# Designed miniproteins, single chains, part 65

Each design is a single chain, and the fold is of that chain. pLDDT is the mean over its residues in the fold that is shown.

## One batch from the design tools (miniprotein)

Design m2239
Fold by ESMFold2-Fast:
Structure m2239 (fold): chain A 73 residues (1-73)
Amino acid sequence: DVLFEQIERRIERKLGKPLSEEELKEVKDLALELEQEALEKRKNGSATGDEIFSNVLERIDEFVDKLIEKHKK
């Protein structure tokens, strides 16, 4: 899954270490949630592809930043 791999790689690069099983599960859950939301908006016609893409990236950035900050403490 490209989305899952993208989130995992960003976090691992910034942390300098591999993610734990619990963290990997959180990343997988987020990726599945974002994919489902994107598909729903696409089917419903309520948002353009650009709007869906921007929303997904914002959600990923928020998650990545929060997880990295948690590890820096």
Scores: mean pLDDT 74

Design m2240
Fold by ESMFold2-Fast:
Structure m2240 (fold): chain A 67 residues (1-67)
Amino acid sequence: MREIEELERLGEEAGKGGDPERARTLSYRAIQAIEQGPSMRAEYDEAAGKLRALAEEARRLEAEARA
């Protein structure tokens, strides 16, 4: 599904921020939650939220390094 591809991409992006193992773990958990369905919505929201926060931090650090 497209959502799984997006989560994998976010994991790669977040990993560039210096914690690729955590980014990979969060991406994996979010994908598992999607595959298990709506009963895992809370787990999905937590993992995906943390992953998006890591990706945003990675983007901020990259921008600062080039400024």
Scores: mean pLDDT 76

Design m2241
Fold by ESMFold2-Fast:
Structure m2241 (fold): chain A 83 residues (1-83)
Amino acid sequence: SEALERARETLVRIAKEINSQSLSLEQLLREIGTILRAIGLVEELELARRRGDGAAAEEARAELREVLRELGVKEEEIEAILR
């Protein structure tokens, strides 16, 4: 699905940006934790879509939106991912 591929591309970009920055250990661990949460939500969204579970898909989509905001993803890109 295009949305899941866009999400993966965005997370890879963020991971590369983190790797290029000088961060404290606490900041690095927080960013990694948020990325791992986003990955889990992408997988939940994929499984919900495969099963045709619209309610589970909307729940995963809403949570993924909030996590992407925490990662500093622009609203335009979030909406493109979640379509």
Scores: mean pLDDT 79

Design m2242
Fold by ESMFold2-Fast:
Structure m2242 (fold): chain A 90 residues (1-90)
Amino acid sequence: SRAMTAAELAKLPLEERIELLIENGVSMAKAAGAMNDAVRMTIRGLGLAAGLPREVAEEVVKIAEELMDAPLSEVREQARRRARELARQS
C-alpha cells in the first residue's frame, strides 16, 4: 500500500483523513513490530501536519496501538468506525 503524505491527507474530508491516518499508523506499527516512540511520534506528527486537532492525533496513536496485531479486514472496519466517531467530536 502507498504511504500517504501530510499534504495528501490534508486534502481529504476530516473523517477520511482520520480513517487513513489510522490505517497508515497501524501499517507503520506492524512494519516496526511494535508501537515504539518513533512510530507514535510519526503518527502524531503526520496528523498534526495534516491539520488534525492534537487530541484527535493523540487518539489515532492509541487506536493504531490497539489495532496493530489485528487482521487487515478488522483494521479497515475499525478505522472507518473510529474515524466517524472522532470526526463528530471535532
Scores: mean pLDDT 85

Design m2243
Fold by ESMFold2-Fast:
Structure m2243 (fold): chain A 87 residues (1-87)
Amino acid sequence: SEREEEIKEFLENYKEVLEYAPHLVEAVYLAALLEPGEGLERLEEELKKLVEKLKEEGVDTEEAQKKMEEFLKKKAEELRKELEEKK
């Protein structure tokens, strides 16, 4: 499945994030499920924008990890709601 391959590749590319942000798994799976092909691309773009913003703000690694997990938790909640509405 193309969706399964996309999920595997995304999680492999973001292995370091998985160590401190467990909601990444849920967000990735839900994004791929809701919008095959586009969902993961949008999630990756949002993650890259967040990383750039945190670098520009000069936050330390611990604060950056906390903000990343907060973002992913919120994203997973939003995607879960969207999936429930499509049932």
Scores: mean pLDDT 78

Design m2244
Fold by ESMFold2-Fast:
Structure m2244 (fold): chain A 92 residues (1-92)
Amino acid sequence: MTKQQLIDGAIEDVRSGAELIGEETGETEELLEEGKRVIELIRKDPREGEEEATRLARRASELIKKKGVTSPRAIGGVILIIGASVNARIAA
């Protein structure tokens, strides 16, 4: 699997994750924009991108907690965003 395939998959997982979180919270576009920025940062500087990815995952989790959402779909959205960041860090 190529690095580009991992990055493309990560961007798609960010989109899917943002959509799932948005179903319950209404906050899709901001998470999608931040997620894309994080993936690009990981592509350019994996160390800096990892710190930003951790921050994004925390913010998504805090958003779900603040809204009182316990939906498996919304939680799945956070997991997708975390997985996207991990995949983007793998150079293959």
Scores: mean pLDDT 74

Design m2245
Fold by ESMFold2-Fast:
Parts: C-alpha cells; sequence; structure tokens
Structure m2245 (fold): chain A 66 residues (1-66)
C-alpha cells in the first residue's frame, strides 16, 4: 500500500488540476480505509481515477510507479 500511496502523493504534487488532485486524495483515503485491499487492487483504482479525471501528468506518475 505504501508504494501506491507514495505514487499518489507524487501525482498530486505534479498535477496543477484541482479536480484531479481532489479525486486522487479521495482515492488515497478509500485505499487507506480498506485494510483488505491488495497493492494490485489499490494501483488499479488509482489508475482508473487518473484516467477518468483526464490528468495526463498524474497518470504518467502513477504508471511510472509500477
Amino acid sequence: KEKVLKAIEEAIRASDNPEAVAALIATAEAIQNDPSISEEEALKRVKETAEKVGDKVALEKIEEAE
């Protein structure tokens, strides 16, 4: 989980899109609040969030963290 959460932090810092930042924060909270979530499942949710908000910089940061 820590690796995925770190990737979200880096995506948030790199993004200048407030909607993308808000969506990434919400996704990070959902991952932290689910102790049963695997790293693979967490990464999948984060990638889906980045794709839906259309922030290419955030998506690239998430993909680089794989």
Scores: mean pLDDT 77

Design m2246
Fold by ESMFold2-Fast:
Structure m2246 (fold): chain A 78 residues (1-78)
Amino acid sequence: SAAEEAAEQKRLEELLAIARQILALKKLYESQSTPDLRAQIERLKAEFKAQVEAFLTEQKNQVGLEKVRELWEREEKG
């Protein structure tokens, strides 16, 4: 349904936002290596993993999840 598609798109947008936040904090950590920043990065990575696993369990958008993984890999490499 349109409502289910909208909910899945919102879920993907939330996952992308977390991924972007992690990458921004990793860049900040390169210039300001503090235990607090490392803890924040580790916490967000755990949250991201948990949300990805939940999304996979729902089995509704494998293609969308592949796009999230592709964006993550692209941002980590450059």
Scores: mean pLDDT 76

Design m2247
Fold by ESMFold2-Fast:
Structure m2247 (fold): chain A 68 residues (1-68)
Amino acid sequence: MADKLEEELKDKSLEEKIKAGAELAAKAAGGEVKGIKVTPDNVVEIVLEVKDPETGEKVEVVIKVKIK
């Protein structure tokens, strides 16, 4: 039981850092974070909404990052 609890605690800390980084990156890109999801296969999906520089329209971008 302890092994699962230790992994959850470490995963929560990593998720907080990922969320903070995603929000900072979205602000730098002139967009916003629509959602962040961590999947059980250790893939972080970050959904960003950014403004297309050519059309001025909002474009949804999904970034998938594999973690250990």
Scores: mean pLDDT 68

Design m2248
Fold by ESMFold2-Fast:
Structure m2248 (fold): chain A 62 residues (1-62)
Amino acid sequence: SAEEKLKEAIRLAREGRNLEAAAIIGELGREGAIPPEDAVEAGGLLLAGDTEEAIKILEKHL
């Protein structure tokens, strides 16, 4: 489910696996499971190493 994928992405981000987390978030945004604007912002933050700010955006959708 989208919720399980989102939880997995947050877990990966907390483990420092930001590239893998960003890939999942990109898929969720493309599928419309989360707003594409939030997926782009959170994904960009993950790739920049701004992990905590990315997680704050993602947790709003749980």
Scores: mean pLDDT 88

Design m2249
Fold by ESMFold2-Fast:
Structure m2249 (fold): chain A 89 residues (1-89)
Amino acid sequence: MPAVLRVDLGRPLDEEDLRAVVEAVRRHRDTVLEALLDHRRGEVYIVARSREGALAAAREIEKRLGRPLKVTEASLEEAERLGRELERE
């Protein structure tokens, strides 16, 4: 079942955050379908084929940044809405 997780970095995304997300998505490209970034809010939505895959990608981001991150379950509708809003800006 597809799963969506929101990773909250607690601050606007910087270059180190962006590199961590890109590398996590690359490492888990077989399971991650999409990643949506709210740069200002410091939130990353990971859309994956499975909850386990989404968690693996989120944990890879934590490992690369060397700190625990707030990871919460989100809906596909929330991710799609953010994607539409970002494309229109």
Scores: mean pLDDT 80

Design m2250
Fold by ESMFold2-Fast:
Structure m2250 (fold): chain A 69 residues (1-69)
Amino acid sequence: SMSDKQMYEKIGEVEVLREEFFARATPEQRAELERRLTGIFQQMLETGDLEGGLDEAIRVLREALEQVR
């Protein structure tokens, strides 16, 4: 099980990666990423799988950052 500390650290990583992506991304790329992240967070809320949702969001953000390098 994920600890509260690990949860907040993963939330912080999502926000840092999101900020880095949005600093480099076009408006169209930002809109597409926000749609993907919204879907991940909606599924996380529906399933209660907070750890899986955060890990998927981090993975998606890292993939998106490679596209705007």
Scores: mean pLDDT 85

Design m2251
Fold by ESMFold2-Fast:
Structure m2251 (fold): chain A 71 residues (1-71)
Amino acid sequence: MLTPEQRQFIMDMQREAMDMVEKGVPLDEITRKLDEMVEQMFSTLDLTPEQREQVLAVRDDIIRIAESQLK
């Protein structure tokens, strides 16, 4: 299970992605920003392999949703 701190990070990623979608930022830039956020989290927090997999799955889901909104 994700910690409250990890859950807050995911909420921040979702908020950032949706803000960028609303502003019409290209999907490539949104993907890059989310990748940077994930990399920073992985370098800062001591995550288990299972937690890392969960974060990456959420990141992929956010990108998929953003792509569907941009059309």
Scores: mean pLDDT 78

Design m2252
Fold by ESMFold2-Fast:
Structure m2252 (fold): chain A 60 residues (1-60)
Amino acid sequence: MSKEEVFELAVTAAAIALLQGKSEEEAYDLARRVAIQYGFSEEEADKLAKEAVKKAKELL
């Protein structure tokens, strides 16, 4: 799976969490876990998760 595809999955996970009434921190944690599951380092996952939550908030 490409980095772009993993980012799209992380954005989707964050958006679903926010739509379910979860906090921004919970959305971030879910996005981060997605990135780690698909082979990103902890540092890369942190950066990707922050951008994914930001993007999810823009789409909602």
Scores: mean pLDDT 84

Design m2253
Fold by ESMFold2-Fast:
Structure m2253 (fold): chain A 90 residues (1-90)
Amino acid sequence: SRLEEERLRRSREIAAEIGREFRLMIDAEVAAAQGAPEEEIERLKAQLKNPNALKNVEFMIELAKKVGPVSGASPSETDAEIIRKILEAK
């Protein structure tokens, strides 16, 4: 059905946007944990479009500066890559 195809397309687009935002949050957290310059961290934050993601990333950055990344994600392994692989497998 055309309506079902449109719903699946929208679901994939939403998943991709969530993955992109999550990737940026993890990249900012890891950068902060590694002592990256504030300018680089701010550049990553500026790419976030979701206000809740922005609030959460600020908390993650401050925590990561003190104790290291709390997400457990590495720079080469992200939920965005996992989401992308799931979408490609379908």
Scores: mean pLDDT 70

Design m2254
Fold by ESMFold2-Fast:
Structure m2254 (fold): chain A 100 residues (1-100)
Amino acid sequence: SFRERVLKEVEEKVKDLPEDFKKEVLRMVEEALERLEDLSEESQEAAAGFLLDVIELVVEAYKNPSLSEEELKELIKKLKESVESVVDSLIAIEKAEKEK
């Protein structure tokens, strides 16, 4: 399924993160995908692409020797806020299109 494919790609990308951060990122993605499941395939693909790209940036930032675990924690918190905002926006856009 689309959900299984995206989750597998996320698991592979976050494999080098500490366990607590892996679980948090995976949970965030699972919750986002669940909220997006009733949207168009185009909206789901756009959201998945965004999630995968931002997760890749977070993993690259973690591998930067100047980042502390505290800074990584703050970065993941901001990622959660951004993901929630994007998901909310996509849902609102699709609802508006269906009401036309």
Scores: mean pLDDT 78

Design m2255
Fold by ESMFold2-Fast:
Order: sequence, then C-alpha cells, then structure tokens
Structure m2255 (fold): chain A 101 residues (1-101)
Amino acid sequence: MNEVQQTLLDGLKEVLSKYDAVEVTQEGNTLIVRVKDSEEGKKVKEAVLEFGTLVSALEVTQEGNTVTITVREDAEKHLPTVELARKAAEALEFLVESELK
C-alpha cells in the first residue's frame, strides 16, 4: 500500500472511531464502517456517503447500516500528496460534525 493510501486510511479510521455510533474495521485498503441504527449513526452514514461522492480517491458503497470505503490503488493520481490525504480526512470530520448539528 502506498503512503497516500495509508495516510488516508489511517486518517479516515481515526475520524470515524471518534463516534460511539460507529465501528470501523480495516481490511487491506478497505474500511468497513458499521453504523448503529441511531440518529447519530444515520447522520454519520449520510456524511460518509456524501464524502465518497466528493473524493475521487475513494470507492464508497452501502449495504444497510454497513458502508464500505475502499482507497483506490491510484489514490496518488487524485491526492498527489500525503498532506492532501490528511486534508481529505479533515474534510470528512467537518462533514460529520456538520450533519450532527
């Protein structure tokens, strides 16, 4: 896994792990995000799905209360620096916090 993929995975996992309504498991370049059937869980899920449409380095799919986030092998093509990968994770946190208000 390249440095941009690892930085993005680590950042997204750190952000999502802050929320009690969310459980995150990592499998290679993929995060499996399970949300509780709660108001917080629904809002976090909505924010993650919206975030996936904004970040071309990610493939985001949903099955019920499970969201799968895969960081593409060519993530560096879309986020050419580790700093941009960190900013992408910060953008997810901003979107989640905005939905929770």
Scores: mean pLDDT 84

Design m2256
Fold by ESMFold2-Fast:
Structure m2256 (fold): chain A 98 residues (1-98)
Amino acid sequence: MEEEKEKKLLEEERELLERYGEAALEEGEDREEVEEAVRFLLELQEKVAAGEEIEDTPEMREKRLRAMRLFLKGALAIFEREGDEEAAAALRRVLALG
């Protein structure tokens, strides 16, 4: 039961990341960068689920920040399309800070 719940959460997170990645691509982000960000975050989630320690290096932090910014752009596009002006405004502020 716990294992099935964990697999379902990973599947839902994967679908969410792919959805945000496609939205970022539609907003003009580079396909190779989006695909790299999706792969990086999915690999990171799999390592966490497996109980592996994640390296906290400057290079790893930069990869996380870059991937996060791409997905925040995708999320912004989705919230704008769905008419969630409050969530869209919050994401625009976060993106402006980086």
Scores: mean pLDDT 73

Design m2257
Fold by ESMFold2-Fast:
Structure m2257 (fold): chain A 57 residues (1-57)
Amino acid sequence: MVEEAKKEAEEKLKEGEDAKEVAAMLDRIAQQSTDEAEQQALLDLAAEIVKKAKEEE
């Protein structure tokens, strides 16, 4: 799940989707996970995407 979510996030960013919206989508996917470690990994990925977008600003 985490790897698939990461791939979808990368594709959406390439398609011009807003980084904040992509991060919100990852947060929703994390809610569907029953594993706390997977939830944390998805939340960390969302935070990294937002941080990277700010650095490119």
Scores: mean pLDDT 76

Design m2258
Fold by ESMFold2-Fast:
Structure m2258 (fold): chain A 104 residues (1-104)
Amino acid sequence: MPEPSLEQMLEAAEKLIELLREVKRKAEEKGLSDAAKMAENAEKLVRAAVERLEADPEDIKARTLFLFQIIAAKSSVLLAARQVGEEVYEEAKKRIEEIEKILA
């Protein structure tokens, strides 16, 4: 079964958190408070899912929750990035494609 390892899941989460932080910062610089809040909330949910996964890496429920939160956070970061601008959106899309390859 080609399942992502714990190491791969944590690497993907770390890269997604970095992207969420960058999009939040760029949204704040443009005064886009809703986009910034969306990115901030997505980061908090990903971090909570990482904590649950690290507490019990073999728990299928923790692993499932983590994967759902990663999917939700990918959507949130793309929506936030699109509000900031086309260049930020295209960069976020490329970085998400790289994150998806880690979990493939």
Scores: mean pLDDT 86

Design m2259
Fold by ESMFold2-Fast:
Structure m2259 (fold): chain A 60 residues (1-60)
Amino acid sequence: MEELRRATLRATLEAVERAPEKADEISQASADALRESVAEGLSAEETEERVRKANDEVIK
């Protein structure tokens, strides 16, 4: 679980750095992606990828 939280935080901070004006939307998307990853039993690496994809959709 701690590995999933760190992976999520890392991906979230990278996204916020790219689009700080969307920080609230990025935080929400990252939280939703983490919740889904925990429910599916994903690894930290898989969770990081899912969070990055969710944040990229917000940023574009």
Scores: mean pLDDT 81

Design m2260
Fold by ESMFold2-Fast:
Parts: sequence; C-alpha cells; structure tokens
Structure m2260 (fold): chain A 70 residues (1-70)
Amino acid sequence: SHMVEELLARLEELKAEAEPFRDTPEGRALLHEIDELEAQIREDAARGRFDAERYEATLERIEEALKRLK
C-alpha cells in the first residue's frame, strides 16, 4: 500500500540521519527503535492490520530524539 511505502521511506530517511551518531549510546538506541518500528509496520501490513495512526506517536518521538542529537 502507498501509506506503508511512504512510512518505510520516511524511516529509511530517519535512519540515514541517525547513522552519523551510531557510535553514541543515544544514536544506537534510536537506530534500534527505527528498525523495530520498520519490522512492526511490515508485520502489520503482511497481516492486513496496518493502521498508520498507531505509529504516529512513535514516529514523532523518533524525530524529536533525532533533533536532540543534532
């Protein structure tokens, strides 16, 4: 679905932005959280239980954490 593809693309962008911080504890935790969210979205989509709204709070938290690293 288009929404699944858009969210996965956005997470890939956030992951690329977090990569320079991979050697910090905060950067590693953020990269791990992005990977977990990607896995959750893929599993939910595969099961026909995708709901974009359920990921909004986690996505906002990731974006805010990334801003704090910069």
Scores: mean pLDDT 85

Design m2261
Fold by ESMFold2-Fast:
Structure m2261 (fold): chain A 91 residues (1-91)
Amino acid sequence: IERVRRHLEQARRALKEGNLREALEHLFKAYEELRKIDPALAEELEREAGGHVSFAQMMILYGKTEDEFEIAERHLQEALEALERAIERLE
């Protein structure tokens, strides 16, 4: 739990600073730590928010416009909110 929360906090900080790549990296690390604690919950979260993560990653890697990066930021926010709800279910 503590490692998942730490990566979630780092992802949120990076997102607030506009560092979408670093936010995505910490989000992936949080998912990896969650999978070690509760694989079933991690898989459920991937079904709920995996599309947001994939879309954000695609726009961060291949996007070229400010609008595309703003959409990526929104998708990252949705994924982070879903992860926080999942962590609350572990407590």
Scores: mean pLDDT 78

Design m2262
Fold by ESMFold2-Fast:
Structure m2262 (fold): chain A 71 residues (1-71)
Amino acid sequence: SVEALSAFGKEIVELAKEKGSDVVSAEEARELAEKYGLPELGERLVERAEKNGGVISVEEAERIILEYYLS
């Protein structure tokens, strides 16, 4: 749902802030996606993070979330 997608995006941003960084790990993205019932989005984020040394930036995550919503 749009509500789950919005909440997921907000939690990604908060996770990065709590770590004092602009990135989240593949594992963090996967766990959050599972929490919000968005496994396909989680797989997409994990794949991108793995290609980028195991992390994904908040900016890139937000782009992928938007692409997922529009697909």
Scores: mean pLDDT 83

Design m2263
Fold by ESMFold2-Fast:
Structure m2263 (fold): chain A 94 residues (1-94)
Amino acid sequence: SFAEELREKALADARKKLSPELVELFEEGMRLAEETVRRGLAEGLSRAEILRRVTAAVREWVAAHADRVSPAEAGELFSYVSIFAQELVDAAEA
């Protein structure tokens, strides 16, 4: 599927830039983003509402791992997962 291709590309890029521990967290974040996007699309939500829900879910998820990552790493995880979610929504609209 297109979502699988996006996931594989995102993981390949993450493995070049992030530690193995951060890659594992990024994989968890990607799964959360995919579930949030899928539910939003199934409910017929707008792109803006889906991305708002993704932002809220990812923010909560990053906060739950604040004891395991630095503030800079938390910012990187938030950014990478948010970009991945945006690409998923864009792909679903095409």
Scores: mean pLDDT 84

Design m2264
Fold by ESMFold2-Fast:
Structure m2264 (fold): chain A 68 residues (1-68)
Amino acid sequence: MEAVRQAVDLLIEAGYISKEEGEKLYKEAVKKGWSAAQLFEKVAKKYEKQGKLEKAKFARQLAQDSRE
């Protein structure tokens, strides 16, 4: 799943998640059939729960951009 792999790689490159966390997230997304937008939405909600509001805002923006 090209778009989902690119989404995970983008989060790793941005320093938001580790490569290990990214691999786990990718496997979950593939298993659940998530789109890139859905993956970014899940990441945003997780960061909001962790109090990482700036990372959450970035992930939400990426989710919106992925819906076009």
Scores: mean pLDDT 77

Design m2265
Fold by ESMFold2-Fast:
Structure m2265 (fold): chain A 60 residues (1-60)
Amino acid sequence: GARSGAQLAAKNGGASLEAALEALRRGRDVEETGRELQRLGGISPEVARGAAAAGLALAA
């Protein structure tokens, strides 16, 4: 769509959650998932850990 900025922000959030779920499916823990989220979007360690924990809760 034409909303490049809004789409980028939404893509980063959505992609981060999907990456967290995929990492958990592969048997990774919160720390490993956090590192993957940081790699994906350059997300801060605190935000990445929070997203990883949320992904874990959703996958449970």
Scores: mean pLDDT 56

Design m2266
Fold by ESMFold2-Fast:
Structure m2266 (fold): chain A 71 residues (1-71)
Amino acid sequence: MKPLIDLVREKIEEATGLKLSDEEVLLILHMVNAGKSDEEIAKKLGISRETARKIKEAVQEALDEYIAQAA
């Protein structure tokens, strides 16, 4: 079974082309879990709101796939 953090990283790379460190992936997961808006994520990471939206969608897709793997 693929670890959640690796799955999240892969989905974000596929959606945005961004190469992320483990620390950046953890920060993104924390912000998404905390309910941060696309604008707040964009500002924190220095990216566009569109890229932040893609990141949030990629995180949700990764979570759904991770749960499906465990079922």
Scores: mean pLDDT 81

Design m2267
Fold by ESMFold2-Fast:
Structure m2267 (fold): chain A 88 residues (1-88)
Amino acid sequence: MLPELTEEQKKLEREINAKLLAILKPKMTEEEFERALKIAKLTKEEVEEMIKKGVTRDDLYALQAELAVSLGFPREEVERDIAELAAV
């Protein structure tokens, strides 16, 4: 059973999804993007704001690290895993 996320963890997950869609949007069709918005329960405006801010993969990884640490994973292990992913 997946643990119930706190409100702060849900907020981080929503921000992670918005940044991920912002990064992927240039490689998606309009139909694929609209479908992804509905699945993630995000608004088009939230993702467009992230695009306007120039969100990078490093920004996405930083938030994924904070979510993992908030879930009880050791920070140093999470940072190492993200550094390995970023090197690919």
Scores: mean pLDDT 75

Design m2268
Fold by ESMFold2-Fast:
Structure m2268 (fold): chain A 75 residues (1-75)
Amino acid sequence: SMLEELKRLEEELKKEYLEKAEEIAKNKEVSVSKEFQEQAKKLVEEMEAHEDDEEKRKELAYRLAELLKKMIEEK
């Protein structure tokens, strides 16, 4: 089902977010890491607030993925 796919995507994104945040913190990218952490936290909270809205949660999950991608592209 779409709900199970979305839940799996959310879980994978949360895991990826934590791993990448740790790597960036280790590299002393603290200012970028903190800004990213606040943005990601807000997106995760929004996803949890819209548990019954699969389309909204999917959009938020993709926004979280885009945010993670931007942080990876920062050098």
Scores: mean pLDDT 65

Design m2269
Fold by ESMFold2-Fast:
Structure m2269 (fold): chain A 82 residues (1-82)
Amino acid sequence: SEMERRRRELVLRATGLVLRLLGLALEELRDAPKEEQDKKLSELSKELTELLRELERLLEESIEEAERLVRELEEEVRRREE
């Protein structure tokens, strides 16, 4: 079905964005003290986990809001890659 296809596309897009955000965080933290690295990566992990749970909820409740969340994440990644 089209809805099932849209959900799969959003999951793939979100996965790619999460990996890009992790890569950017690792670059930013490369020269930081280990304690700061551990703290920031832990914080990012919690934020990404909550974001993915919200995406999972929206994929069931509103595909349009799920698409909006993914677009907002794409904009955040774009800003960080500047």
Scores: mean pLDDT 83

Design m2270
Fold by ESMFold2-Fast:
Structure m2270 (fold): chain A 84 residues (1-84)
Amino acid sequence: MASKEAEEKFKKELKEIMDFLGKSEEEKQKILENIKDKEEVTKLLFEAGKKLRPDEPDEVLKEGAEKSVEAMFKAIEKLDEYAK
């Protein structure tokens, strides 16, 4: 099913981000269990942004993370709509 394939791909991308951040196996499992929680995903992307661009203001990184999460969740919702 298309929605399941999209969710699996999203989990794989999040796992790569968690590996980049040096998250423990316990932390990775907790985040993957909360993959549908926008706040948890936003926090993960914010941490990745800080590691990639430590000189950027927290406000800019937080806004970027929030916009990225919103775009990702809208894309997933559209795929679910096409699956009927």
Scores: mean pLDDT 73

Design m2271
Fold by ESMFold2-Fast:
Structure m2271 (fold): chain A 63 residues (1-63)
Amino acid sequence: MEEIKKLAEQLNEDLRNSPPTVEANAAVSQKYQEGYAKLAKKLGIGPGEGLPGGNPLKPLAPE
């Protein structure tokens, strides 16, 4: 799905433009997780289902 690829490209661009700190990296990761969740909902990917490639994305505070 092209939307997922665009989201990954945006993540890399945000990381490039962010300062190299843990806080900035965490903020970018959170944006990516939120973006993926919205995309998954739009595409009908079930909640709790990971990336199609087998790497599950977890929310920042999953329990």
Scores: mean pLDDT 63

Design m2272
Fold by ESMFold2-Fast:
Structure m2272 (fold): chain A 99 residues (1-99)
Amino acid sequence: MYYVVVEFEGPLSLEEARTIAEILLKHKDEIEAVTIGDTNLEAAQLIKEALEKAGIKATVVPGTNLLIVEMKDRKSAEEIGKELEENIPSVKRVRVLEL
């Protein structure tokens, strides 16, 4: 199983939350689940609702600037990681892990 682990510099803007949701929805068939850090509740909730409407399991966890995307394949994990790093200004670090 592959994981995209994204650390943010701080709370997400609503614009960044919409962009994250858009990127993830492009890869919805390759995503197993998403965990969203709870530092801007409105931003985290926006991402959660967009993903759940598309049939993706999404969970908000309090107190972190963190996004974890559980992926079916390595190629899609690497593509999501790159798209998030290139398009989200608040991204501090992206890691693709195999567990």
Scores: mean pLDDT 85

Design m2273
Fold by ESMFold2-Fast:
Structure m2273 (fold): chain A 97 residues (1-97)
Amino acid sequence: MTKEDALKMLQEVGAKLLKNKEKAKVTTSEGLSIEFNSVDDFEDFVAELHDLAGKLLKNPDTPKKEIEEEIEKLSNKYNVDKEVIKLLIEKIIETRK
């Protein structure tokens, strides 16, 4: 899975939620998934992704262990695979530079 694929998954699940205003799930051929029960959960997840990416941009020396712990917290809080979260954070950081 690429960073671009992860961003596309996030955009697709968001579009499905906005259209149906109900639960939406996107799963890759590799078995990685993103699932949200509401638009509010989706918006909260995106806000927390940008907050974490912003913290990492301000502190580039953040230990890998701490980064992995924050990713695991987001994965446990939301129905999003940790590998997808990792790629999304990397994409946000790359875009903001």
Scores: mean pLDDT 80

Design m2274
Fold by ESMFold2-Fast:
Structure m2274 (fold): chain A 61 residues (1-61)
Amino acid sequence: SIIDKAIELTTEEELKNNIITIPIIEGTEVTPELVEEVKKALEEKHGITFNQPYGFITVKV
């Protein structure tokens, strides 16, 4: 899934800097819902909590 790929591509260092990587090569639209799901999955995997509003998370593609 795109969420699993985003988790694979996003490093712990990027996560600490509020950067997430979401692959758009599948033509997937980056929606607030997708960003929230990826954010929660990354927080769960790495034990790190984002404390920034959605609009301040940098999405790297």
Scores: mean pLDDT 66

